# Designed miniproteins, single chains, continued (5): the designs that were tried, part 95

Each design is a single chain, and the fold is of that chain. pLDDT is the mean over its residues in the fold that is shown.

## One batch from the design tools (miniprotein)

Design m19294
Fold by ESMFold2-Fast:
Structure m19294 (fold): chain A 92 residues (1-92)
Amino acid sequence: SMFPNDPRPLLEKALEYVEKGEYEKALEEAEKAVEILKKTASSDTPEADPSDFEGVTEENVAELLKEALSVFDEEKDKLYVAERMKELIKKL
């Protein structure tokens, strides 16, 4: 209910929930961020999924999410980054 037009705080919240083991809540926050970005970006490109998600575990997912989030501000395709974070959380 905070920052309805800013996806970054939602992705940060998703990472916090993953670190707490609250994967369902993490997925909800990531899905909200994706929805915001789809409204902004006009989603013509369905190809956010073909990244290598092999070897995702509870031990490494937080680091993978931190890495994705660290490039989010500089990334031109922010929707791709958010979809990638969502798919990483789904593997848990």
Scores: mean pLDDT 71

Design m19295
Fold by ESMFold2-Fast:
Structure m19295 (fold): chain A 95 residues (1-95)
Amino acid sequence: SSLERAEEALKEAERHIEEAVRYAEKGDTELATYHAQLAASAAGRALEHTPGVTPEQRAEIKRAAVELANAAAKGDAKKTREYGKRLLDLLRRAI
């Protein structure tokens, strides 16, 4: 079902956010950014299976995903965790 696909993509996003934080904490900004980008891709897939998402919700999710990737690229583990949590909270609200 669309809901099952959205929930699967949300779990994938959560896993990649955890990896982005882990690599940022180690100073591996390349792998941190890679996992942040995979989390953003998973978030996009969750939204594709969530037809009730408003344009405003989509814009906020996109902003959180961009902020997550930027924090990961800078090796800011605390901000990577913060924006990752925000992205997950926004996705859970949309689904």
Scores: mean pLDDT 90

Design m19296
Fold by ESMFold2-Fast:
Structure m19296 (fold): chain A 81 residues (1-81)
Amino acid sequence: SVLEKLRELVENIDSLSVDELLERLEELAGESTGEVKKVLENIIKTVKEMIEKGVPEEDIKSLAYTLLSTEVQELERREKE
């Protein structure tokens, strides 16, 4: 499921390059629909903009981790409804 792949991505984010993170995010966005797809596309856009601005890789990954972890938590809460 998309949720399982998101969890795997979050757990492995520190071991990925920013380019590998971006590739994984684009794959997940392609497999997703609705609000989840919009969130992932927004994260992809934000990461690309940070790369263009020369933001350090550590800071890019930290922000991506926070945003993705929040989405994982939100999806887990919605499944309990």
Scores: mean pLDDT 83

Design m19297
Fold by ESMFold2-Fast:
Structure m19297 (fold): chain A 83 residues (1-83)
Amino acid sequence: LKTEIANLITAVRLLKVGYETEAWLGLITPEQAEKAIEYLDKAIELLNKTDEEMQGVDEETARELFAKTKKEVDELIDKANAL
């Protein structure tokens, strides 16, 4: 789980760079990039909070927390990509 959450945080950060790059290239508007980045920042905040919470609980509870957060993160990524 430590590797999985770290990899997901990295993937979301790379998506942010992608949206910033697309805005710089004029492929999307600055407003679209800003809204997408807001969703991705929320996803990173949720992942960091879940990483901290997982360290204080048993393995089964940690897996449930990660699964719930991953679903919320996937929904936020979908919202960013829909812009």
Scores: mean pLDDT 83

Design m19298
Fold by ESMFold2-Fast:
Parts: structure tokens; sequence; C-alpha cells
Structure m19298 (fold): chain A 74 residues (1-74)
């Protein structure tokens, strides 16, 4: 379950980054917030798995960078 949420977060993050590359700030924002939702679910489901929590932390940093770029592009 936690692994599945982490996979979904990564997929939505990849899409958000692709939309940013295309200049679609609105698309990037929508996918970034979807990624955030799945990342929260992954962290909640995987709270007793240190390795998964470390991976979730790395994806959270990546999400932060995407959101920063979305704000800069507005």
Amino acid sequence: EAEKYLELAREYLRQAEEYLRQGDVEGARRYAFQALGYLIKAAEAGRNDPELMQQAEEEAKRLGEVLRRVMEAE
C-alpha cells in the first residue's frame, strides 16, 4: 500500500515536471498537488518503514522544487 502510493506520487511528479518543461504551469500545479496527496498517504502508510520514509523524503524535496518553479513561472 505505502509503496503503491509512493509509485503514484513519483508518476504525478514526473508529469508535473513535464508540464513545467512545456510551459503548462496550470497542468504542473494540478499534477504537483496530486503528487502531494499521494506522498502524504505514502508517509502515513509507511511510517514504520525507514527505507520507504527516506524515499518519501527525497520525493518531498523534489515536489518542493516543482512547486517553487510553478510559483516562479506565474
Scores: mean pLDDT 83

Design m19299
Fold by ESMFold2-Fast:
Structure m19299 (fold): chain A 72 residues (1-72)
Amino acid sequence: MVKKIDLDKASLEEIRKAIEEADVVELTSRGGTITYDKKTGKVSDPGGVALGLSPEEVEAFAKEWLEEILKN
């Protein structure tokens, strides 16, 4: 199951529940969308860059937020 979460709007609890319950989580921020696949452990930007962020910046942001979410 794929769960879509808006990082700028959602609470940390909502994000954690989405990661816990879903097989794939799409994390959307003002700057882009990041996909986390729990089965493969892959983090990727499925649609490319929103608002001109580089893929490297999107990946770095995804890793930082996933570490923050999973720490709790």
Scores: mean pLDDT 62

Design m19300
Fold by ESMFold2-Fast:
Structure m19300 (fold): chain A 86 residues (1-86)
Amino acid sequence: ITSDVKKAIEEAKKGKNVLIQVKTYGEAIKAVKELEDNGVKAEIIDPSLVPEFYDKNAKAYVLVGGDEEVEKAIKKLEEIGIKIDV
């Protein structure tokens, strides 16, 4: 888990699954654009949604929230077979 989009890009390009924690939806949109501009498929995730609606082909997942939302998102991703490496 990281808040550094540049680190997320580097790790995703190495084939790792990355979860990016941001504080605002505006920051999430900027993070997705920066990831996509660098060839990394990104998805903004809502931990209140069922995991089946998450894009399993994404390499980076962007979450707006605190540590509690991060823990929920990790569990939801694990339910669909995605283990977060960073």
Scores: mean pLDDT 77

Design m19301
Fold by ESMFold2-Fast:
Structure m19301 (fold): chain A 74 residues (1-74)
Amino acid sequence: RLFPPDTPEDWRRRIERLEQQEEAVRADTSLPEEQRQQRLRNLEVARAVLRAQAEGLSTDEVVDRAGETRRRLT
């Protein structure tokens, strides 16, 4: 979630959960398009944070990566 992955298996598991959430959001035809897009953006930002943490980046660099990803998706 918000903590760095502890092992390669933990990192893979967290990525898999994010991918499952993305697939669920994409498959949910009852969501308004704007809400679906917002949820997908939030999941993409979460993925960027997780990847940055897995790379061993500092807290400031993780925050910068999250902000960059959010700007790219808006």
Scores: mean pLDDT 74

Design m19302
Fold by ESMFold2-Fast:
Structure m19302 (fold): chain A 84 residues (1-84)
Amino acid sequence: SSIGERLDALEDQLDSLHDQALALMKENPQDGLQLDVDIGMAEMSLSVTKNLYRKNDPDAGAFVDNLERRVSSISSLQSSIQSS
């Protein structure tokens, strides 16, 4: 489904962001660690949202929408840190 595709895309985005945070920790340990914490919290939210989707919960779409906004914010923060 479209929600399933969005969840898969979010998982791929978080995996990519996690790799970037690990790379950032080599240059900027403090910002890299903070980013890693934010990513970990988003990964926990992804697991909750996947569970709602599997249960055909009517709120699953709203949780995906919220998680997409959070991941976009994390991505923007990561880009801002790396651009000096």
Scores: mean pLDDT 85

Design m19303
Fold by ESMFold2-Fast:
Structure m19303 (fold): chain A 80 residues (1-80)
Amino acid sequence: GSDEILTDDEEEALKKLSEEILKLLEEVYEKGHKNLKEKKNLEAVKKASELMVELSRRIEAGEATAAEVEEALKKMLELL
């Protein structure tokens, strides 16, 4: 039955969400690192870092949804 704590369905959804977000974070980090190392697309790296700072602040405020996190990470990848 339903309870007031995390359900099995919520735990499964959270795991899948965490895996997807971690995958996106890894790609952003790898592309950003490569661009910095090669001194390519430095403007894109700067914009991606600004988006990361904004995302971080929203997460700290508890105002970032999972969809917004995914969208922000995808935008960073698109810029890089």
Scores: mean pLDDT 74

Design m19304
Fold by ESMFold2-Fast:
Structure m19304 (fold): chain A 90 residues (1-90)
Amino acid sequence: MLSELKEEEIKELAKKIKDNFYESLEIIKEQLERAEKAGVDDEDLQKAIEALKNKDYETALIYLAKFILERNEDLTEETKEKILKELKKL
């Protein structure tokens, strides 16, 4: 766990990720449609695309967040798991 990422900071970051997802939903949908047409080879991104097609925005948020967090080199594995758990509780 990074010393700068306390429980309150993780909750704030999870809320920010959720808020940004819903505020940018149309842009995200367009970007994921392009990824699908390009033949995306990532399980989490494919699950996010499928969830969006079914209007399951909660599931789409979780899988998209997982895809993005796994590519973040500045966060520890423990911190990524805590952010995902907070997103699932919101």
Scores: mean pLDDT 78

Design m19305
Fold by ESMFold2-Fast:
Structure m19305 (fold): chain A 112 residues (1-112)
Amino acid sequence: MSPEEKELRKKLLEILDEIAEKYPQLKNPLDWEAMRMPNAPEIVPNPLDLSTLKEKVESGEITTLDEFKEELEQMLENIKKLFSPESVLYLEAEEAYEEALKKIKELEKELS
């Protein structure tokens, strides 16, 4: 891995850790059985959470800022499909996405 690739990967992992610390409900996969949402796997067959995104960054499945942004947007859209706009999880997902985008924008300036 090049020095630039190592630095980018490190920064993406730092963003995910910071967001997970502030929004712990987004950190782990949602327990559909405990939530009594039997249709959730049909609506969101590939659910995303911050730990799954971290694994994708660590495995090299996410290697660019654009791929990272796309996965974060997909995580937000998945939550919006399943939860009411008045729910805590929906609101936290929107806030987490906006904070992550601000961090990505600052990183883009650093890399330019």
Scores: mean pLDDT 79

Design m19306
Fold by ESMFold2-Fast:
Structure m19306 (fold): chain A 91 residues (1-91)
Amino acid sequence: DEEVRKKFEEAKKEAEELREELRRLGEQADSAGDTGTAAAAYSHAEQVERLLEEGERLFEEDPKKGLGAFELAKALGQSALAAVRARVAAL
């Protein structure tokens, strides 16, 4: 299904962008001496990466399950980004 594939690629791109932003904020927190916030940001970025890898694998078995994993990666990334941004803004 071309529509499912397009949604999959879009969700992947959005989750990848969230992962990159989390890594960037982790670097910013680390530079400010907040090693706890940096560790949290890096941990969340790694968790998004694992869900992206799982989504690719699941897509081979069931495209809808793969898309679901990428949507979960996006939701996790969005939630983590909001929390990390709040901590970085307090620095």
Scores: mean pLDDT 85

Design m19307
Fold by ESMFold2-Fast:
Structure m19307 (fold): chain A 61 residues (1-61)
Amino acid sequence: TEEWREEWLKKLEEAKSVEEMIELMKEARDAMIKNKVPEEVKEEFEREAVRIYIDLAEKEA
């Protein structure tokens, strides 16, 4: 579970554009459903993902 979160957060941090991040987020959410990731881990991931998204969007602007 934690390993899954670290793997996907790393992919998001390596995203070079907002478009790439949106695509990765869609894949990550699919993976969360498939692997039945606990709600607490989903909430932590979504919170961290939003921060990465905002930072990337601001830098890309």
Scores: mean pLDDT 76

Design m19308
Fold by ESMFold2-Fast:
Structure m19308 (fold): chain A 84 residues (1-84)
Amino acid sequence: SLDEAIERVKKAIEEAAKTGEEGYQKVLGEFDRVLREMTPEEALKVAEEGIKLAEELIDKSKNPEVMRKLAEYLRKLAESLKAG
């Protein structure tokens, strides 16, 4: 389940790197699902994997500004999840 969530989020982030805003909205939808279906600790792990991929793709993607926006969103989400 956790590994499946991580893979779904990674695929959505890779799509956002190619499609921009459309893929970004899909990533937000995947995290909405993660927050509903998973524990805060599992959701944090998914967010941390997403941050790592989004930051890696900033300089390698067709949509670097979308990747920066996504990394910022996920860092704020991770901070919220760590706070309890």
Scores: mean pLDDT 85

Design m19309
Fold by ESMFold2-Fast:
Structure m19309 (fold): chain A 60 residues (1-60)
Amino acid sequence: AFSPEAAALVRQAGAATDRAEAARLLGQALRADPSAAGALIRAGERLAQGASPAEAVADL
């Protein structure tokens, strides 16, 4: 489970219209909750592979 701060950043990332902004928000979530690193890194990898922001965070 994410901290409340990381959860808010993940929701913002999923709503982003810009992939670069989504990636930055996921990076901020990782700094806010390093215990969730595996899931957040996977979401970032999905963005890099061409997934939309909403698709990248769907499993978080």
Scores: mean pLDDT 81

Design m19310
Fold by ESMFold2-Fast:
Structure m19310 (fold): chain A 77 residues (1-77)
Amino acid sequence: TKSQQIGQQVFDAASKVTSDEVAQEAAQAVKKQVDEKGPGDWEGIASAAAQALAGKVSPEDLTRVATEAMKAAQEAS
C-alpha cells in the first residue's frame, strides 16, 4: 500500500541517522498518519516523522528525515 511504501522510505532515511528501533517508530508514526489522513497530508506526514525523532536525533537529521517523508508522500500522491 502507499502507507507501507512511504513508511519504508522513512525507515530507510531514519535508519541512517538512528537505531532501527527509533527508525521503526518514525516509520510507524508516518504510516498511521497516511492511513488516517491520506498521502496528500504532506505537512502532517513530515510532522509525524519529526515528532517521533524529536530529542533522539540532531535537529539537522530530524529535518532531513522529515523532508524525506514529505517527498515520499508527494511521490505517492
Scores: mean pLDDT 82

Design m19311
Fold by ESMFold2-Fast:
Structure m19311 (fold): chain A 58 residues (1-58)
Amino acid sequence: SELERRLTILRFRKMALQVELDLAQRNPQVPQEQVDRIQEEIARVTAEIAQLEAQLAA
């Protein structure tokens, strides 16, 4: 379904963002502003995944 396809895409996006966050946090040359942006994106994607998962469970 379209919903399941969108969920799969968002899950891959979240995985990619988590890798990006881990690498950014290990690099002292990466500014805190960039780390904060990645964390905000992860939070937003996580919320969207939760909403779509709730729709599938209903």
Scores: mean pLDDT 88

Design m19312
Fold by ESMFold2-Fast:
Structure m19312 (fold): chain A 70 residues (1-70)
Amino acid sequence: DAEAAARGDAALARLKEAEQKVKNGTYKPTNDAEAAIAAVAGYKLGLSREKLREIAKGFPAGQAVVDILT
């Protein structure tokens, strides 16, 4: 499944970038996709529900990801 593999590779790369930025406190989502990735990264780093919702504030897809994770 070449398309699923390509999607997975891209998602993993974006997630690793987001993890570094969240770890350094420099995450700044500018759209729904970035907010969703930042929420996943923050969840992996052990951020609280309240902090994840703050990251996803104003981004509906990011809020949906927080609800799924928590």
Scores: mean pLDDT 73

Design m19313
Fold by ESMFold2-Fast:
Structure m19313 (fold): chain A 69 residues (1-69)
Amino acid sequence: MATELAQEGTLYYFEALEAIEEKNYEEAKEKLREAIALFDRALELNPSEEIEKAKKEVRKKLEEVEKKL
């Protein structure tokens, strides 16, 4: 269900934030990409402004991480 996919995406996002704190930018990049993919699948099942906002935040964080590499 969309809620389960969004929850999984959120967990990957939190793991990415922990990796960023540890300066593990490659790991953070992989986790952020997975979070985006999960949010995309959730949005395909049921459009949600909350999930769209979360996806935009994660994508912005991914761009920041890629600039650090």
Scores: mean pLDDT 83

Design m19314
Fold by ESMFold2-Fast:
Structure m19314 (fold): chain A 63 residues (1-63)
Amino acid sequence: SPEEELEAALETLRLMKENFPEFAADYDRIIARAEELRKAGKPPEEVLREVSAEMDRLIARYS
């Protein structure tokens, strides 16, 4: 489900933060953004799209 996919994505971000502490601030920003969107009542599909877009931007920035 989109909710399960979102939880899996957020867990992956938490693991990435632990494995790549040099990017911890960037991962924290993405996680915090996802939490704010969820609190605002955005559907999981919209939150997941935002998380994916932020991850793509982060990868492009530092690749």
Scores: mean pLDDT 84

Design m19315
Fold by ESMFold2-Fast:
Structure m19315 (fold): chain A 67 residues (1-67)
Amino acid sequence: MEKVLAFITVDPAAIDAVRAAIEALGGEFLGETAGRPVLVAAIPKEALEALRATPGVRAVRELEQVS
């Protein structure tokens, strides 16, 4: 299954919950950006809309397909 790289802007209080959601959706948590409440993950294309609907997620920016 193709994964895409995404920047996920989150509420700081929701970082742990969003990380758990990424893993539950079959994604890989890759890291956090310093000084910003932004997570980096590789996530299945099918799971992107579910991630956008996750509580604490403010925005999801898709980058490129990672195959």
Scores: mean pLDDT 77

Design m19316
Fold by ESMFold2-Fast:
Structure m19316 (fold): chain A 73 residues (1-73)
Amino acid sequence: SLKELLEKGKELTKKLKEAIDNNAPKEEIDKIIKELREIIDKAMKLDPDNPEVLEIAKEGGKEILEAFRKFEA
């Protein structure tokens, strides 16, 4: 359901931020990014105009970008 995707998206975004902050291995961060991207994609396909869907896409995307910046530094 959309509700489950939104809850999972929020959970994965928080988990990704914590993994980045705690210097988790690249493999762990890559796995979280993959799962988060899949959840965001599914939510966007179900209800792209929903403010909560846009919020998880924005916040999740922000943390994914921070992970990429970390590995370029």
Scores: mean pLDDT 83

Design m19317
Fold by ESMFold2-Fast:
Structure m19317 (fold): chain A 110 residues (1-110)
Amino acid sequence: SPLEVLREMFDKIKKILGELAEEAEKKNDQESLKLLKEMNEKVMELFDKAEEALKKGDIEEAIKYLEEARKVISEKMDELKKLAPEMKELVEEAKKKIEEVIDEAIEKIK
C-alpha cells in the first residue's frame, strides 16, 4: 500500500540521519548536530503531512510534500557540507541515499 511505502521510506531515512548524527556526536560538533536536528524536524513535519494526504486519498498532495522534503534535505545537506568539510564524503553519500529513497517512494506511490 502507499502507506507501507511511506513507512519503509521513513525507516530508511531515520537510519541514515541517525548515522550522520552519531558521527557529529563523535566529533563533538554542536553546530552540525543543531543543523541535523532542525533538518529532521522540518522533514518529519513534511512526512507527517504526506501521510495525512495519503490517508485522505490525495496522492498528488502527498507527492508534493515528499518533493518539498527532498528539497529541504538537499539544501540542509549542502549547508552541512560547508559547516563540516571533514564530513563531506559521508554527507554526500547520505544525501544521495536519502534522495534515491524519496524518489523510489514517489514512483511507487504514483
Scores: mean pLDDT 87

Design m19318
Fold by ESMFold2-Fast:
Structure m19318 (fold): chain A 85 residues (1-85)
Amino acid sequence: GPGGEAARKGGMAAVKGAKDSKQLSKGIAGALQGIGAEIDAELGRTDDALNSGIGGGQAAYDGASTEEGKKAGEEGLAKAREAFG
């Protein structure tokens, strides 16, 4: 779904912008949570999809080393709330 996709893209942007292993780990966690949100949405688990999408967006934001990565994480959070809330 849109929230999970945005969270995954935010996590991937954070991974690409990561300057150290801690930022890289957070970006990967964000991307994986975004993928989980998409799977939960496909299975009709709307509440689980929302929680995973929000978690993914937050992790992507926290892992971002660039302004573009932070913006992608913020957009992921907003889209997760919009799509699954």
Scores: mean pLDDT 63

Design m19319
Fold by ESMFold2-Fast:
Structure m19319 (fold): chain A 80 residues (1-80)
Amino acid sequence: SESARLIAQIEALEAELPQVRSEMLSLEDPELRAAGIEQLRGTLEALDELAARTDDPELLAAIERLKERLQALIAELEAA
């Protein structure tokens, strides 16, 4: 189903977050770091739009899990 495909994509993104975090924290250029944070915020916005359009509880749970992790990462990167 489309929901199953989206859940798999969300799980793949979650698996990549430790590498994204490491790469972002290694950036010395503040403009590149700011651009990366904006990309993460764009992903968060897309997840909010997806959550508004679905009734699938498994997909909603996956969205909320990824949103929490992205929000934590953005907060960490903004504090760095």
Scores: mean pLDDT 88

Design m19320
Fold by ESMFold2-Fast:
Structure m19320 (fold): chain A 77 residues (1-77)
Amino acid sequence: SMTKVKAKIKNVKTGEEYEGELTVEEVAEKISEMSGLSFEQAKGLVEALLSDDPVIRAVAQHEAKKVGLEVEVEKVE
């Protein structure tokens, strides 16, 4: 089964916002476009934000903020 997520992405510098229900890979592509991160870096960020470990999620949020993004992702059941 494809993993789908609800994503909200905001570029705090430009005010650009994106919201949608997408695959992890599609969210990673959007983060890459908005931040200048590579696709692989963006995919790792999305996977970290979906982690069951709150420490891993907190580190991922910090990394997103360093590139000027606020990112919220939630698995769709």
Scores: mean pLDDT 82

Design m19321
Fold by ESMFold2-Fast:
Structure m19321 (fold): chain A 55 residues (1-55)
Amino acid sequence: SAEKTLEFLRIMEQARANPSEENIEDAVSKFEELGYSKKQVEAAKLSLQFHWAAQ
């Protein structure tokens, strides 16, 4: 749904704004709660880790 997609983007934005292992793991837990697949959650986690490494 649009609401689920907006919540996903909000979580991504918050994790990217304050990158840390704890914030990335918090984002992963929230994506799982929203019902994203393991593959989608892993892709989001990798995206957050690459963003953090690039800073």
Scores: mean pLDDT 85

Design m19322
Fold by ESMFold2-Fast:
Structure m19322 (fold): chain A 74 residues (1-74)
Amino acid sequence: LLEAIEEITYILLKAVEEGQISKEDAEEIGKKVVEALLKKDYETAIKIIKEELSKAKASKEIIDKLIKIVEEAK
């Protein structure tokens, strides 16, 4: 779980550095995903990633990579 949170945070930070998403979107979405993961609500975490990151214009590659990390944390 902690490793998954660290990987997700790192990927979101890199997406901000590469200009793929805003810092504000990364912080808001990241917080929601981490909160869901801490509650072991993996389905909600995946839903947030799919819906919120798509809305933030993140690439499909980033979305798929983050979903895989959550799936592996189950």
Scores: mean pLDDT 82

Design m19323
Fold by ESMFold2-Fast:
Structure m19323 (fold): chain A 134 residues (1-134)
Amino acid sequence: SGVELLRREFELMLKEYEKKYTPEQVARIKEVFDLALELAEKYKLTPRQAWLLARAVDMLVRLGIERNISLETLKEAVEKLVELIANYDKLSREEFIKKFREILESIPGLSEQEVKAMVYQLEIDLNYLDAKPL
């Protein structure tokens, strides 16, 4: 059920992206989404983990297009994010946030301010999941 939630979130995102980005940019985003869906199935992500992954991947692909980050780099970041999110219930909140920041800091082309903004959004998303279980 996690992968089906992720698929639905990505379908909604693609409708927005098709209005803003070129067909070539949208095709690159779809490749990243396909990898995220494949990995979500392999790791058997829960709906909560899938929702969190959808939020993180949305931010990542949007910045990736705007900063001209390579498809290979975006795919590597998504692989690391899925592995981290699959271990969500095994890590403290502090350790999870720290590892999330480290993954973002490893991405060439992201500024420190952009990393900080994504980490701040992660904290908001985690608080939302605590208040409204999926």
Scores: mean pLDDT 88

Design m19324
Fold by ESMFold2-Fast:
Structure m19324 (fold): chain A 83 residues (1-83)
Amino acid sequence: MLTPEEIYKRTLEELEKAESVDEAFRVALRALGEIMLRSTDPEVQREVGEAARTLAAHRDAPLEELIKVAKEQFEKIVEVYKK
């Protein structure tokens, strides 16, 4: 798992199995950390930072909403990577 797309695909499966907001949040942040450590693109790194902040702002949201927000943020990171 070397690309943001590959990390997102694995993370999506884990997010769909999450039973709590805390679990979903940990899964998402761990994946963002992996993308940050593996990416050499400053624009991808910036988007990961924005995604982490957006997820933190939604930590009090219902589980379904946090998963939806996480999916949207990962899709943005993948699009930035593919440009």
Scores: mean pLDDT 81

Design m19325
Fold by ESMFold2-Fast:
Structure m19325 (fold): chain A 82 residues (1-82)
Amino acid sequence: MHKIAPAEVKNGKVVVTDEDLGLKVEFFSGSKKTHLYLIREDKESGKTYVELVEETDEPISMEEGKKLAERALKQAVEKLEA
């Protein structure tokens, strides 16, 4: 199992990183909506891939945002390990 770093809050965003894969989930809580982005950097090409993986119709707390980001990263890691 990959070790996922604890979620951090930076500039109004929650960031969760898988250090083994270089995979990152960013969550931003706006005044009306919340968005989750999966960010993956390909080490060979240096290309960065960004995917919107979840959108919430309302803003959520930082605690809920951390849980949501950690869940999204875990699911992405599990899919890549399959």
Scores: mean pLDDT 65

Design m19326
Fold by ESMFold2-Fast:
Structure m19326 (fold): chain A 97 residues (1-97)
Amino acid sequence: SRRELLLRAIALILRAIGLIIEAEKLIKEAEKKGNEEALEHAKKAIEAAEEAIKEAKKALEAIDEGDFEAAEEHLKKAEEALEEARKHLAKARAILN
């Protein structure tokens, strides 16, 4: 339904914002420890989370236009980008202990 697609898009945006906040904390820790590998993964987590927000916003635009097929495709791309962000965040955390 339109409501379900809207709620999914909003939830993805909020989750992506949360990952960006955590990644920014890991950037500060990586810089303090001089760990360039952890810094790179934390930066990639932000890039992937920003892509998730971009795709979720495109889904919201498609929902507004009544194009639910396009909305579903953009939501899938947002979910894939969010998962990539989570993987990079996990790698940064593992490197930093």
Scores: mean pLDDT 91

Design m19327
Fold by ESMFold2-Fast:
Structure m19327 (fold): chain A 60 residues (1-60)
Amino acid sequence: RPVPPDHVLYTGIAIRAVGAALEGRPAHVAVPAGTSPEELARWAAELRARTGVEVTITEG
């Protein structure tokens, strides 16, 4: 089954957030321009809830 580009992007962000959480640090992730700000905000909120650390996602 083809994986949408957004799924690949989210997975990369999630890996970074988990890595930061294991070290007790906040996660800061820059993503390519063109992703919906609403989706980025939703992913950040979801990952904060799952990891217990601060997660910030910005357009680079």
Scores: mean pLDDT 75

Design m19328
Fold by ESMFold2-Fast:
Structure m19328 (fold): chain A 87 residues (1-87)
Amino acid sequence: MNEAGLEAARLAYEKGKATAKTVELAAAVALTGVGAAAAVSLASRRDPERAEAIGRAGVEAVRAATTAEEALDAASAAANAASALSL
């Protein structure tokens, strides 16, 4: 390891900051989507008709989303609605 190598790595990291932030947000959307799907699956054992409606609405909202933030909000809303059905 040397100073030139460390500086090159730092510059590459700084140049990739915006991309890294976007990737982090995309990962958050994907993980929230998995959580929403799990919540809908659990809710379907309690109220399958409502869980199905929540799942369908959530998928449509995520598909219609044009930004990662919008997709994250849609997935979170579906997860919260499904979780409310589970007691």
Scores: mean pLDDT 63

